Designed miniproteins, single chains, continued (5). Designs and how they scored, part 8

Each design is a single chain, and the fold is of that chain. pLDDT is the mean over its residues in the fold that is shown.

## One batch from the design tools (miniprotein)

Design m16245
Fold by ESMFold2-Fast:
Structure m16245 (fold): chain A 86 residues (1-86)
Amino acid sequence: SKEVEEKVEQIRRQLQQFLTDALQQALEALKQGDVDKVKEIGKQILDKLDQAKQELLELGDDKGAKVLENGKKALKGTFERWIKEL
């Protein structure tokens, strides 16, 4: 339905804005060698992706949820590598 499509688009836009801001903060923390801050931001990003994935599943957007699950796995690997290299 149009209402479901509008809710999916709202979730997507809110997630995109959050990820843009959080990733910028994570890169700055990485430049400063702030391991604790990188870990904190990484957790916030993964938690937000899980929340958005669950919301998409509840709306029947299985494809969108799969994209977020794959994105979460990729970002988790990236943060684990960054933390190891600090």
Scores: mean pLDDT 88

Design m16246
Fold by ESMFold2-Fast:
Structure m16246 (fold): chain A 71 residues (1-71)
Amino acid sequence: SRRERLVELAMSMARLSREEAESLSPAELRELVIDKLMRETGLSRAEAEEMLERLLEDPEAAHRELVAHVL
């Protein structure tokens, strides 16, 4: 589900435990991932929001693009 992908993104990007990530609302998880994307990639908030939606809908293609920005 989108929520499960969002939990896993928050765990990997914000370094939360699964228990911590599952205790947060979807809106809180989304904000943590957006903040981390902005900090790691230098994207604007609007660009980070677009990247998050791509990661949730097509994680393989979006992840390849994200890796090119942070690695």
Scores: mean pLDDT 75

Design m16247
Fold by ESMFold2-Fast:
Structure m16247 (fold): chain A 73 residues (1-73)
Amino acid sequence: ALALIEEAIRAVEEGKIDEFLELFRQFVDSLPAPLQQKVVQRFVQVELEAKNEEEFREQTLAVLREAKAEVES
């Protein structure tokens, strides 16, 4: 899980959205059901509330960093 989330963060930072989506899917699938649901809900919220690509990128990075902290705890 940790390696996948770190690669997903890098992909978003590099603007490789297609790579990010594949890595994010693999990462989410590796999580226990409660964390999986929480992370998916956070990402759906970003998709609904982000007004532009820059906000989407910033909010997506925040979700990934939060997920990384949860996995490291």
Scores: mean pLDDT 76

Design m16248
Fold by ESMFold2-Fast:
Structure m16248 (fold): chain A 65 residues (1-65)
Amino acid sequence: SLVEWLESAIKALETSPAAALKGLLEIKERYPELSEALDKAIAALRAGDLASARAVLEEIKKQHE
């Protein structure tokens, strides 16, 4: 599910930013309607701003629970 994929990406942010990025790109491919929100998280992750990346992903997750 979308929530499970988002949880996996959030968990990966702290342990492997590269794995988190890959996960976010896969979610974006499966859920193109979330592209704008996911691009904000990806931009934050690429900038090294893990807190902002996490906040965006937690917000998306909350809206789909």
Scores: mean pLDDT 84

Design m16249
Fold by ESMFold2-Fast:
Structure m16249 (fold): chain A 56 residues (1-56)
Amino acid sequence: SEAAAKAAILALGEKHLDPETVEQIRAAPSAADAAILAVKAGLDPEEVTRAIQNAL
């Protein structure tokens, strides 16, 4: 589910992301938008993709 994918992204990056970015990820309209925000914030695209795949 999209909620599970977003939760996986937040679990991966919560210690590396500022509170503003965390709120943007939660408010993102899709898991894909959340993934783009996480990568722009400095998370590894491969790790983000793996987290999403494991959550689905």
Scores: mean pLDDT 78

Design m16250
Fold by ESMFold2-Fast:
Structure m16250 (fold): chain A 105 residues (1-105)
Amino acid sequence: MSMEELKKAVEETKKKSSEISSDTAKKASDALRTEGEKKAEEVAKEGIEKIKKLAEEYSKKYPEAKKKIESVGNSSIASLYTAVSIQKIGEQVQKELEERKKELE
């Protein structure tokens, strides 16, 4: 497998996970305004799960790029945490990121 194929896999993961993060942040913000905090938390959790699944699927196809793909996924989750700014969601996301960081070490 060429370095160019691995770079494309990382870039595609970054683009797709960033799009999921941005879309989820908008939906969570709208849910917070219209339906309340509990629905916003559910929307954010669904977005995090989609990003995790995307990173896992790409890591399975491109195992040589696994660490970079997972790092990009974690960055997108961190961006979602910052964008939503709900304390309860933020605490849960931070804990999940710390657990994933330990797995990469």
Scores: mean pLDDT 76

Design m16251
Fold by ESMFold2-Fast:
Parts: structure tokens; sequence; C-alpha cells
Structure m16251 (fold): chain A 93 residues (1-93)
């Protein structure tokens, strides 16, 4: 996600870092290290990269036939995103 006043270079750096983290999570899934990949995906959500995690990690689980784990992780990331947004709104109100 882009914040107001962020330079294009800073935005590209943030996206590159997020992509590298998403690629690591995908590698962990391919290695059968699901719990580590799940933790990394949730850390991405905490860092504001929920959409990137959802569009990278969850489709990879589905591609590998791990549909139940993909659905559960997606629900966990959505719930975590909602909690973080609600907490941020409450802190600023």
Amino acid sequence: MLEPGMTPEAARAAMAQGRARAEEAVRLIEAGRYEEARRLALEMVDDGMALLAMTTVVPKLRELGREEEAERLYEEMVARTKELLAAEAAAKA
C-alpha cells in the first residue's frame, strides 16, 4: 500500500521487500513448512501487506491442492486485517 507523501523510489523499495517476503512464504509452502509460511504471511498483514500476502501465498496453497489450509489462512488474514484497521481507527479517534 502507498502512503500519502511516499516517494516513487520508497514505494518501489517497499513493494520489492514485500515481494521478497511473499516469495519466501511461497518457498516455505513448497517445502512443506506451512506453519512458518503462515507466520510470515500474518507478519506481512501486520506490516500492511495483506493484499500481497493474500494474492501470493493463498493462491499457491490452492495450486498445490491445499484448499482447506488456503481457506483457513485467507480467513485468518482477513480477520487480522480487520482487527488492525479497527485498532488504528480507535487509536486515531
Scores: mean pLDDT 78

Design m16252
Fold by ESMFold2-Fast:
Structure m16252 (fold): chain A 70 residues (1-70)
Amino acid sequence: MEEELERLIELIKEKRPDVPEEKHRKLAEVHLRYARGEPLTRAEAAEFLGVSQATFSRLFKEVFGLNFIP
């Protein structure tokens, strides 16, 4: 878990170095929850990250290369 989380944080830093550090861990956690099939809406993910839904969708796609589909 922690190794997977750290790898995702490194990916975020590589793809979007403009994203503040406090959001790196939160975005990585959202990805892990999504990958596990946990029920998570775009609105909930955006709220958790502290960004708009549009910003979240763009960020998720740019970092992970896939669309966030709830």
Scores: mean pLDDT 77

Design m16253
Fold by ESMFold2-Fast:
Structure m16253 (fold): chain A 66 residues (1-66)
Amino acid sequence: SEAEKKAQQVVDEMIRNRSSRQEVIKKLNEFGDWLLSQGLSDEEVQTIVSQMAREWSARVEELRRR
């Protein structure tokens, strides 16, 4: 979906820019607000944002091992 593609782009940007945990929280909240404005339900937004947070965390952890 469009939302899933944009979610991936936001995660990729946060990784590329080495966003801090505080910046990630801010960006995830802003993206969640945008998803709500596009007509997604609270449940759909929570699912997408939670998946983005987990993906970011996993990718940062992998980079720390290197």
Scores: mean pLDDT 85

Design m16254
Fold by ESMFold2-Fast:
Structure m16254 (fold): chain A 86 residues (1-86)
Amino acid sequence: MAQELIEQLREAVANRDAEKAFKLVIEMAKLAGRDISDLYNELDEILSLSEAEKARLRAEAAADPATAASGELTELLVEYYEKKKK
């Protein structure tokens, strides 16, 4: 179940399908018992950062191979959320 969602998420990220990636992250968060409001709050916090702060966080994530993929996913989620909000 969770592994199938992870595979779909990897495909969505590889295809730059921000909408599908966002929906899959919501489903995975629900399965993990996370509050969806916490996810939206995290995205709002990232959107409130200056471009310099966002660039620094991206550079820090990219410096560690273990977090590089998470950084790419986060950028897609923020992009989709911003478009939906505006």
Scores: mean pLDDT 72

Design m16255
Fold by ESMFold2-Fast:
Structure m16255 (fold): chain A 65 residues (1-65)
Amino acid sequence: MKLSKEEFEKLKELSEGAYRTEEELNRMLESAGRALGISPEEALKLMLERGAEAVEREALRAILG
């Protein structure tokens, strides 16, 4: 998946710069999507709307039960 510059910059801001490259972000989105049963594109939308921490927490909850 290729992010727009705006989407990437907004996610970097929301995650305090944790995702340094589009490749790192794409791997995280694939992981979150698998855990939540959604596409990486849907995971990106949720992170932009709710923040990366909220989506990461939900993904962790899904894998832990």
Scores: mean pLDDT 69

Design m16256
Fold by ESMFold2-Fast:
Structure m16256 (fold): chain A 73 residues (1-73)
Amino acid sequence: SKKEKILKLTIEYFRKLADVIGDYVEKKIAIKKDTSLSPAEKEKALAAVDAENKKKVDEVMADYNKKLAAVNA
């Protein structure tokens, strides 16, 4: 049914978001613990990780919305 398809898509969406958040947290911890990086290099690396996380979240949202639109068509 349409309701079951929406539920399955929503569960997939939350699983993908959890993976993206997990990767983001791990990368931020790694940068903060890196004793080879200057404070300025850490700030730049953290900004890059924040930008990549936003891109990945946007991609997960776009995929979910596209699949929802297909079910509603």
Scores: mean pLDDT 89

Design m16257
Fold by ESMFold2-Fast:
Structure m16257 (fold): chain A 73 residues (1-73)
Amino acid sequence: IEELLKKVLEAGKKEGAEKLAEEAVRAVQSYIEQGDLEKAAQVARNAAKMAESLGFPELAKALRELADAIEKQ
């Protein structure tokens, strides 16, 4: 999970979507800390859809990978 969060931030920086990546990571981490993995995955998925609609395909891919990893737990 930690490596995937880092990949989200790196993708956001590369595509000029740092703010979206940072906000998504912060929200996902908050829900993980609360033990709410379902909401953590949902936030990552919603952020991925937003990134894709805004034209940030690498950020969207990193966020989908993060959501999938959280749900696999």
Scores: mean pLDDT 82

Design m16258
Fold by ESMFold2-Fast:
Structure m16258 (fold): chain A 80 residues (1-80)
Amino acid sequence: MSLEERKAAVEARADAAIAEVAARMGGLSPEQQAEVSALVAELGGLLDRAADARTMEELRRVEREMERVVAQMRAILDAA
């Protein structure tokens, strides 16, 4: 997998996570909505960092941070 192919895969995974949040937002409490919105903003910042990555190692570091954010988002959704 090339750097560009992996960037595309990272973007697709982030987009899927954001879409899942958007679909379930109406079922969340105001507190859960605020927490999830903050995590979506963090994920957006990580996507910018992923786009700027010049090496596969840099991209993998950003991807690991994104995996943690997505896991936190899913934990909130699963608790709802």
Scores: mean pLDDT 85

Design m16259
Fold by ESMFold2-Fast:
Structure m16259 (fold): chain A 72 residues (1-72)
Amino acid sequence: KPVILSSEETLEIGEKLNELARLIKETNDEEVKEKKLEELKSSLKEPEIQLFLESFYNILMGKQDTAPKIVG
């Protein structure tokens, strides 16, 4: 289902995504990266926005959309 975000919500999420992306780029500690993701997710009460943050994190870490699967 499409999530309709207000302009203010879009900006706030964008700032959180930029902060997370910068942390991922600047630190080599995977535990710190995951802890920051969980802190950002916990600050958001909407499950779909939390999933969006997690998906963004997984894309930046190269863990999403290219996962191998057996097709038969």
Scores: mean pLDDT 66

Design m16260
Fold by ESMFold2-Fast:
Structure m16260 (fold): chain A 99 residues (1-99)
Amino acid sequence: DLARALRLQEALVRIALEGGTDEAIERLAREFGIPEEVVEKLREEIAKAKPEKLKEIQEETEKQLKELEELLSMSEEELRAAGYSDEEIEALREYRSLL
């Protein structure tokens, strides 16, 4: 479901922007009810990332977050003009109500 996918993406973007700290990962896990096994995998992936690669991911994530914020700020009419289906627009409305 698009709404759940967008919430998870927002959370992952937030973690990446915060540099993938243990504190940020634990906060995300509590907020979204993420299982400990998934949290452990996230920590492992972040720990394997080289500093230069992590910076690239951070910059890319910042751009994606800005694009996501623009998408969430769009009106129903703007979303239809951009080619989104009624189902996708409904999912985005549901996601916005969860902010």
Scores: mean pLDDT 68

Design m16261
Fold by ESMFold2-Fast:
Structure m16261 (fold): chain A 80 residues (1-80)
Amino acid sequence: METEKEKKELEKLLEEIRKQDPKLAESADGVGEVAEKLAEIGARLDGKDLSESERVRIHLNAVKRHVELVTKEKGLKPPK
Protein backbone atom coordinates (compact mmCIF):
# COMPACT_ATOMS: atom_id res chain seq x y z
CA MET A 1 0.00 0.00 0.00
CA GLU A 2 1.12 3.63 -0.47
CA THR A 3 3.57 4.71 2.28
CA GLU A 4 5.30 7.32 0.10
CA LYS A 5 4.35 10.30 2.32
CA GLU A 6 5.90 8.70 5.42
CA LYS A 7 9.04 7.73 3.48
CA LYS A 8 9.37 11.29 2.13
CA GLU A 9 8.91 12.73 5.64
CA LEU A 10 11.71 10.47 6.91
CA GLU A 11 14.01 11.38 3.99
CA LYS A 12 13.30 15.11 4.44
CA LEU A 13 13.97 14.93 8.20
CA LEU A 14 17.28 13.09 7.67
CA GLU A 15 18.30 15.61 4.96
CA GLU A 16 17.61 18.57 7.31
CA ILE A 17 19.62 16.88 10.08
CA ARG A 18 22.45 16.18 7.60
CA LYS A 19 22.65 19.90 6.75
CA GLN A 20 23.30 20.67 10.44
CA ASP A 21 25.26 17.56 11.50
CA PRO A 22 26.01 14.72 9.02
CA LYS A 23 27.18 12.40 11.82
CA LEU A 24 23.95 12.96 13.75
CA ALA A 25 21.92 12.07 10.63
CA GLU A 26 23.92 8.83 10.27
CA SER A 27 23.49 7.84 13.95
CA ALA A 28 19.76 8.73 13.91
CA ASP A 29 19.17 6.57 10.82
CA GLY A 30 21.10 3.74 12.50
CA VAL A 31 18.89 3.99 15.60
CA GLY A 32 15.84 3.82 13.30
CA GLU A 33 17.16 0.60 11.75
CA VAL A 34 17.69 -0.95 15.21
CA ALA A 35 14.15 0.09 16.25
CA GLU A 36 12.73 -1.62 13.13
CA LYS A 37 14.64 -4.85 13.89
CA LEU A 38 13.50 -4.88 17.53
CA ALA A 39 9.89 -4.25 16.46
CA GLU A 40 10.13 -7.10 13.91
CA ILE A 41 11.44 -9.49 16.60
CA GLY A 42 8.67 -8.39 18.99
CA ALA A 43 5.99 -8.84 16.33
CA ARG A 44 7.28 -12.33 15.49
CA LEU A 45 7.27 -13.32 19.18
CA ASP A 46 3.62 -12.19 19.34
CA GLY A 47 2.80 -14.14 16.13
CA LYS A 48 2.29 -10.94 14.11
CA ASP A 49 3.80 -9.40 10.98
CA LEU A 50 4.76 -5.75 10.63
CA SER A 51 3.53 -3.88 7.55
CA GLU A 52 5.88 -1.63 5.55
CA SER A 53 4.02 1.46 6.80
CA GLU A 54 4.42 0.35 10.44
CA ARG A 55 8.17 -0.16 9.88
CA VAL A 56 8.57 3.31 8.33
CA ARG A 57 6.60 4.88 11.20
CA ILE A 58 8.74 3.09 13.81
CA HIS A 59 11.91 4.24 12.01
CA LEU A 60 10.66 7.85 11.79
CA ASN A 61 9.68 7.95 15.49
CA ALA A 62 13.06 6.51 16.56
CA VAL A 63 14.92 9.10 14.43
CA LYS A 64 12.86 11.94 15.96
CA ARG A 65 13.46 10.78 19.55
CA HIS A 66 17.20 10.26 18.99
CA VAL A 67 17.63 13.72 17.42
CA GLU A 68 15.64 15.41 20.22
CA LEU A 69 17.83 13.76 22.88
CA VAL A 70 21.14 14.51 21.14
CA THR A 71 20.23 18.11 20.22
CA LYS A 72 19.13 18.74 23.84
CA GLU A 73 22.51 17.51 25.09
CA LYS A 74 24.35 19.67 22.51
CA GLY A 75 22.13 22.70 23.17
CA LEU A 76 21.05 22.78 19.52
CA LYS A 77 17.59 23.48 18.07
CA PRO A 78 15.78 20.22 17.18
CA PRO A 79 14.64 19.91 13.51
CA LYS A 80 11.03 19.21 14.58
Scores: mean pLDDT 76

Design m16262
Fold by ESMFold2-Fast:
Structure m16262 (fold): chain A 84 residues (1-84)
Amino acid sequence: MTTIYLDASPDPQDMRNATITAANNAYYNGDRSIVTFSSQQSTLDSFAAMAQTMGQMTDRYPGLRVTQTLNPDGTVVYTFEKVE
């Protein structure tokens, strides 16, 4: 299994694009995709764009698993994996 790291800027469009890329890599390639961004630099619009896109990706891809981890340093990590 290959792990792919995607660093997202706090821009809503970049976070949406990173989320789509992570979901596609996980679903089609079976890779573990990790999206990392700073909660301190992200806006409510950035979080809304990401949440909406995650919802769209999980609806589109049956068996896509997304795990969220908030680190003490203010880094938010989303892990995308395909469940068999």
Scores: mean pLDDT 74

Design m16263
Fold by ESMFold2-Fast:
Structure m16263 (fold): chain A 75 residues (1-75)
Amino acid sequence: GTLYRVTLRAPSLSLDELARALAPLDVTALTVEREGDEFLVYFETARPVAPEEIRRLLEANLPADVEVLSVERVA
């Protein structure tokens, strides 16, 4: 699989909302760590997806108070 790291800023984040937003990508190994108002999200996809496509998907499907700070391919 291809591993991604996403950094989000929000006052709160629902794991169910995050999972629904990422559902089109068929993600595995979804993990979330919180540091204050920032969330570090890691997940794998079976096929490579451009980081810009992941950003668009998250921005389209997460609440307006969630800011996508970065999307990076790690492996």
Scores: mean pLDDT 85

Design m16264
Fold by ESMFold2-Fast:
Structure m16264 (fold): chain A 96 residues (1-96)
Amino acid sequence: KKEELIKKAIKLIEEAIDLLAEAAETADIETEAELTFIIMQLYLARKAAEKGNTEEAIELIEFAIEEIRKFEGLPEEVREKVIKLLEEARKLLEEA
């Protein structure tokens, strides 16, 4: 069960990364830079989860959620979808 929860969390993190990367392709330079920074934090979260470091992964996800909430350059619909995916991933990692 723990391995299944971690795998599902990783998939949700990957989906969040894909949505942010897609948004970055049509963004201005400033928005692209902010999104690239957030994407990097999510890659680190995925790596931590893959190693079983669930606490580190949760901290990185929480940091990414806060950065996304503060960031005005992201379309509202994309922001809401990404936050939902990341909050679901965090919950799964807490249960693992």
Scores: mean pLDDT 86

Design m16265
Fold by ESMFold2-Fast:
Order: structure tokens, then sequence, then C-alpha cells
Structure m16265 (fold): chain A 92 residues (1-92)
């Protein structure tokens, strides 16, 4: 269905975002605070857009797909929090 295709696209985009965030975390000490802030802001905007797309179709999804997207969103949120905490500690 069109909804299944949309859910698969959101899952793929969330996995790509998580991969980008993991790469940022792996290289976190080599990046300036300004570079980390720019990456954080871009990643947050991307996550917000994907979360909005997920909410638009949430009620139409099987439980298994809804759970998958929710866990991917939680993983991205956790990585964004890691970057925010690192920035805060470096600015002290």
Amino acid sequence: SAVDARAAAIAADLRALIADLRATVANIDALSVDQLRARLDAAQDRLNALAAEFEAIRDQLPLSRGRELTLLEASATSLLLHIRVHIRLRER
C-alpha cells in the first residue's frame, strides 16, 4: 500500500539519520563546538520532519511497523542528547 511504502521510506531515512549521528558521535572530539551545533540543528530539523511524517500515518500502521519507527525515533533522540550534553560540557 502507499502507507506501507511511506513507512518504509521513513524507516530508511531514520536509519540514515542514525548513521550520520553515530558518525558525528564517533568523531565528536575532532569537531569544533560550532560544527557540532550546526550538525545538531540540521539533524534535529531532519528528525522533526520525519517525526511529523510518522505522526501523519501512525494510526494506519501495523503494531510492528509503529514499534520499529518509534524505536528508531528514540535512538535518534538519544544520539542528539549525547551531542547536546557534549556541547554543554565543552562550553563550561
Scores: mean pLDDT 92

Design m16266
Fold by ESMFold2-Fast:
Structure m16266 (fold): chain A 61 residues (1-61)
Amino acid sequence: MSDEELLKLVAEKKLSINPLSPELKEAIKKFQEENGLKVDGVLDLETLNALEEKFNLPRGT
């Protein structure tokens, strides 16, 4: 599965992310770097909002 596919599943809230796998953490860090976010591998609200925007998903509405 590609990094983009993993990030999309996380954004769609279809993938259990607790605890985060090393592969998923690296994908999140790359996404954070590409979007000018804090690169910490943590799936915080800012990172989730950026993921939802990237994949054109509704932000909980």
Scores: mean pLDDT 68

Design m16267
Fold by ESMFold2-Fast:
Structure m16267 (fold): chain A 64 residues (1-64)
Amino acid sequence: MSTEALAALARTVLEMAGRRITDAAARLLVEKVGDDEAALAAASLALAQRHPPGATVTAADVRA
């Protein structure tokens, strides 16, 4: 699966949880997690839960 498609999956999971993620942060999350769709979805949900509803997750948040 392409990095772009995986980044889109991360964005979709964050949006379903009421949060947003920047393109740079989504790409970095894919690089950190790899190409496992289930692991990426779980990591995206965990990241969303660390931020208040309506927040935008940035690359700095993914690096932490």
Scores: mean pLDDT 80

Design m16268
Fold by ESMFold2-Fast:
Structure m16268 (fold): chain A 79 residues (1-79)
Amino acid sequence: SEIEKELQLMIEHLQQLLDWIKENKENIPKEKLAEILEKLIEEMDKAYEKYGSYMSPEQKEKFLELKKEAEKLLEEAKK
């Protein structure tokens, strides 16, 4: 379906964003990094609530893995 294709692009863009954050986190002030990650996690939760039922099992697994990665980065930024 068209929505499944859009969700795949969203997941791919989310992976790219998290990879960029991991590569650049040393150059981002911790308070700003935490703010960015908190907003990202909030938006991910909203996306999953709205679109999770349209995701394939593989897409759900990948999305939840990316969310866990974002949460880990946030925990590290708050230390």
Scores: mean pLDDT 87

Design m16269
Fold by ESMFold2-Fast:
Structure m16269 (fold): chain A 84 residues (1-84)
Amino acid sequence: GKGEVELEEGKVTMKAYGSKAEEEVGEVEKLGPLRVFIAEMDDGNWRVVIQDEENNIVLGIVADKETAEQLAAEAEAKIKELEA
């Protein structure tokens, strides 16, 4: 499945679901400058993480790097829009 990133009033919500009906929803409250990262896990899955100065919040876990990069880019774009 494809992930979706939604940003509203300092909250970032990501929905990702695959053909196995696995849904991941992450919410983050804006507490400072936000940064979005992707990281490979030991099982070969990729996590999309929003890092605030005090918190690391996992937006979701996806099976491939390409989907993780796409979700990270969408999250960064929405965070930048909120900062403007």
Scores: mean pLDDT 57

Design m16270
Fold by ESMFold2-Fast:
Structure m16270 (fold): chain A 74 residues (1-74)
Amino acid sequence: KKIEEDLKNYFKTVLQLDDETVEKLIKSKSYLRDYLTNVAKLDQASVDYFLSLIDQIEVLKNKEKRKKTLEELK
């Protein structure tokens, strides 16, 4: 959750992207990789770093979703 908000704020403030573009980047790893490589012209290490943040967000979301489902069933 917090990592996702920080990443969205980074794209909005540092890369000056609009909310719609940020949502597209978060939803698709292939789009994010393509954008960072071809549009933002970042090096491979930076691209891999951002992709790893998306992986961490997905893991945290899956963990939170499982926890909420179990707690709400009680």
Scores: mean pLDDT 72

Design m16271
Fold by ESMFold2-Fast:
Structure m16271 (fold): chain A 69 residues (1-69)
Amino acid sequence: PRPPLTPEEEQRVLDRAKAFLERLAKEGVDPETIRAAGKAIANAFRERGASPETVEELLRLADEIAEKV
């Protein structure tokens, strides 16, 4: 079953989460905390019925941002 969110809404949510995680990295938050924040946001998306692809993309973004720190 697919979520009621449009692709545009899912993209906006992903863009917002990415900006938040990038801000944490810029502020010197450690990689482990960035990954934990990404997982918490991904769990919230899953609970809201976001697609598995959107949840996986968010987790991937969190890992990518953490690795760059």
Scores: mean pLDDT 78

Design m16272
Fold by ESMFold2-Fast:
Order: C-alpha cells, then structure tokens, then sequence
Structure m16272 (fold): chain A 60 residues (1-60)
C-alpha cells in the first residue's frame, strides 16, 4: 500500500459522503485509515477513522 492509495481512498470517501452514500463513505474512509496505519501515519489514520465514524453516524 502507498500514501497515494490512501489519499485516493480518502478522496473516494469524501465524494461518497458529499453524495449522501454514507455506506460507501464508511468503507472508503476505513480503507484509507487501514493504509495510513500500515504506513505508520497514525495522525492521518486517526483522522480517517473519525471521518468513518461521522459517516456511520449518518446510517444510525
């Protein structure tokens, strides 16, 4: 996994969230968080997890 792949996943999450597709947004943000975590980018991973939580809150 690369930082470019994490950024692409985050962008996909942002696009899905803005489109109201919160399930797709959760999946994309979690993918970004996982890639950032694998790269040791803890702050970026935590931010992506928080975005996933916000999207999940829209589903509940």
Amino acid sequence: MTKEQALAAKKAGDEAFNAGDYEAAVNAYLRAANIYSELGLTDEANKAYEEAKKAAQKLV
Scores: mean pLDDT 83

Design m16273
Fold by ESMFold2-Fast:
Structure m16273 (fold): chain A 81 residues (1-81)
Amino acid sequence: SPLKEQALKDVDAAIERAKELKAKAEALGDEKSVREAERIIARLDELRRQIEAATDRREIILLEAEVGVLEIHLSVLEKEL
């Protein structure tokens, strides 16, 4: 579905952003931010699997909202670096 395709695109973009922030934190020697980025990546990977398996429109909308919350966490992490 178009909704599922967009959700997969959004979670994939968030994973790539999280990996870039992890690389920046590693370059700065910020081990705390590296660990936070790794936790966010792990949760995004889990959400990607849940979105891929989801068949219900309501479930996809709720999973997309969870991706959005993690994108806020990434924005906070980026500002702290």
Scores: mean pLDDT 91

Design m16274
Fold by ESMFold2-Fast:
Structure m16274 (fold): chain A 64 residues (1-64)
Amino acid sequence: SPEQQQLIDDAVSTLRSVLEKYPDLSEEAAQRVIDGLVSHYEPFLTPEQVEELRKRLEEIVKEA
């Protein structure tokens, strides 16, 4: 749904902002941010959307 897509986009934007502000963030700390975002948005998303969110967040960390 549009609302659920917005939630995923908001989570992605949050992670990008964190990585931009803290460029020396460790892999462990980045994973904790991903886990926190997934946990926060999980109640509002389907299981398939949770997997999509996790995949997108992990791809962003790899590109950083």
Scores: mean pLDDT 82

Design m16275
Fold by ESMFold2-Fast:
Parts: sequence; C-alpha cells; structure tokens
Structure m16275 (fold): chain A 100 residues (1-100)
Amino acid sequence: MVEEAEKLVKEGEEYAKKGDFEKAIKLYEEAIRIYGKEYVENPSDENLKKLLEAVVKLAEVYEKMGDLEKAKKLYEEVVKLGSAVFGEDHPFVKEVEKKL
C-alpha cells in the first residue's frame, strides 16, 4: 500500500508541474486515503509524516489554483495534527506554519 501511495504522489507532482491540477488533486486524494489507512493500522511518526506531506502537496495545488480557503484549511489541519504528535517546534511543523 505505501509504495502505491508513493507512486500516486509522484504522478500527482508530474501533473501539477504540467498545470493539470484536477488530475493532481485526484492522485493526491487517493494517496492521502492510502496513507491515512496505513497510519490508522500502523501509527508511527514516519507514517504520519508521509500522510501529512501528501496533504501539504494537495494544499499547494489548491493554493496555485487560487483556492486559498481550501489550502489554508488543509495547512491548518497539518499544523494541528503535526504539532500534537511531533511537537510545535518540529522542523516540518514550523515549515508548514509559514504557509498560514
């Protein structure tokens, strides 16, 4: 499952680079679904980071589309969950917080 989600993220990145945001969103949403299931079954900091990184990529696509409200909501959820598990001073959390 994780390798499948990693492939979906990579494909989503390629579509986003080409400006095909609709396809990028669908690929990222499927990757997030897979990573979410993996995190529930095997809760680890590494599995959560993979999930949250995929959510950040989805938020960045909405930001590029001008949907700042959806992007902000996604970034806020990443900061909230990341802060709760990794701590507020974690480098990943601080980097995403800059988007808010």
Scores: mean pLDDT 87

Design m16276
Fold by ESMFold2-Fast:
Structure m16276 (fold): chain A 74 residues (1-74)
Amino acid sequence: MGRKLVVVGITTSASKETINKAIELLKKYEEEKGWGGILTGSPGNKEETEEEAKELGEEYKEKKGFEEVEVVMV
């Protein structure tokens, strides 16, 4: 089975509750799907963070050998 990755994006202004939800989502992907996961955050709005998360996902797919990458915003 090939390497699979979830990229979870949050804003750096996110609440503690949002950060905890992102961590739970990463654990869910690992436990239910066996996927690797990374958390990424940027200052600014959700749209900017989503764009950065998508760019990071594309980089991992093309350059770091992940077969499948999913981007999820929290």
Scores: mean pLDDT 76

Design m16277
Fold by ESMFold2-Fast:
Structure m16277 (fold): chain A 61 residues (1-61)
Amino acid sequence: GPALEARRAAIIARARALIAAHRDTDPEVAQSAERIIAALERHPDDEVVLDLAERELAELE
């Protein structure tokens, strides 16, 4: 639904910002953020995957 789509979009935007910020300085952080985006794209309607992505992203920030 719209709330889940908004949360997913927000997490993807944050992950992309981390990729841009860390690509040249910390490639491991950028790679982890890319894996988060890939997981969300593979499971777009999975709330459990979204919750795990939010938690993993918070650990990278």
Scores: mean pLDDT 83

Design m16278
Fold by ESMFold2-Fast:
Structure m16278 (fold): chain A 77 residues (1-77)
Amino acid sequence: SIMDELLELVAKLEKEFLAVRPSMSEKEALEYMLKVYKELKAAIQKALAKEPDNEELREALANTEAQIAKLEKMLAE
């Protein structure tokens, strides 16, 4: 399903981040996470275009947007 494809994307992005995290500063890690969440948001929005009444996708979008806002605030001085 479209949700299973998104969960597989999330798992892949998590594994990729964990592999590179030890070589990053805190600021670099926050910037990387922001890029990852923006990519995830785009994927969720494409999924919602196909299944607009999918509640799990709507909740995932809201949670992803909240994380983006939090990361942007942490990167602001």
Scores: mean pLDDT 83

Design m16279
Fold by ESMFold2-Fast:
Formats: sequence, C-alpha cells, structure tokens
Structure m16279 (fold): chain A 81 residues (1-81)
Amino acid sequence: APSAAELARAALELAVLAEELHRQGRISEEQYREIMELVSRAFEVLERDPSATAEVQALLDEALRLLERVDPEAAARFRAA
C-alpha cells in the first residue's frame, strides 16, 4: 500500500498537472474545480489522520479517473509512476 508521503506526492503532482491542463485550455473550469476539490480533500484527510491512506487513495483515484477522460496518456503516466 502507498505511504502517506507517497500519497501526498501524488496529490501534489495531480494538482500541478490539473493546473497546467487548465492553463492550456485542455480541461474546463468545472473539471479543474472538481479535480482540485478532490485533491484538497485528500490533503485535509492526510493532515487529520496520516494513517487514513485508503480514504486518501480513493479520493486520488476519483481525481485520476476524471483526468483520464480528458488526457488518458497523462493519467497512464501517473499510474505507471
């Protein structure tokens, strides 16, 4: 299972990618807000309880599923890392 540190890194990488895709006009403002809300909740869960890794993973998996619909290649690279 991924560690809290690995999940925090994945959350940060997803946030950076979503911001970049939004800046490029590749995702809508609504899609960007939804992904960022899931990433924000993941950080809040980790801050409250670093052992809640399953809950954090579920939030990041949902954010990644949303991203995959827009850019499957970028999502696949995140899954491979």
Scores: mean pLDDT 82

Design m16280
Fold by ESMFold2-Fast:
Formats: structure tokens, sequence, C-alpha cells
Structure m16280 (fold): chain A 64 residues (1-64)
């Protein structure tokens, strides 16, 4: 259920299904920089995604 909620946040940012699923999978274990490199997104986009996930109670504090 957490992965599904994380994916929903990424989809809400206008990301495609595949990218949203990948972001959700990496969200708890990878830094913003690592995720940005893996999925080919700007760090600002990944940071915004993680910030929304923290606000939603799905992740702890965003760490760079």
Amino acid sequence: SRLEQLKKIALGLGLDEETAERLAELAETQSVAEIAKEVGLPRSTVYHFKGLAVLGGLLPEVLE
C-alpha cells in the first residue's frame, strides 16, 4: 500500500506510469541525487516528490 501511495504522488506530478513506479520503488532507499540519476529526472523533481511523500507521512524527513 505504501508503494501504491508513493506511485500515486509521482503520477500526480505528471510523470508516466513506468517512471512513477520506479520512483516509488527507490524512494525509501536512495538519495535524491541517486534517484535522479537512475530515472533521468532533474534533482528538483525528485526532491519535490520526496517532499510530498514526507508531507503525506509515507517517508521520514527528506535527505539529500
Scores: mean pLDDT 79

Design m16281
Fold by ESMFold2-Fast:
Structure m16281 (fold): chain A 62 residues (1-62)
Amino acid sequence: DSRRRAEEFIRGVRETVAHPGERETVLPADARFTDEDSQRMGDAAVALGNEVSLELQRQRAA
C-alpha cells in the first residue's frame, strides 16, 4: 500500500495548503523509510512540484 499512502500524503498536503492556519505535522525523529516508500515518496514529490510549478505559471500570467 505504499502507493496509496503516498497518494493520501499528497492529498493531505494539497488540502493543508487550501486551509492555511493549521499547524504542520512533525514526523517522528529519525524514522527509517523503506526503499519502496522512498521511491514512492520521491515520485509523489515530483508530481507535487509539477503541480506547484503549473500554478505559479498561472499566477505570473495573471
Scores: mean pLDDT 59

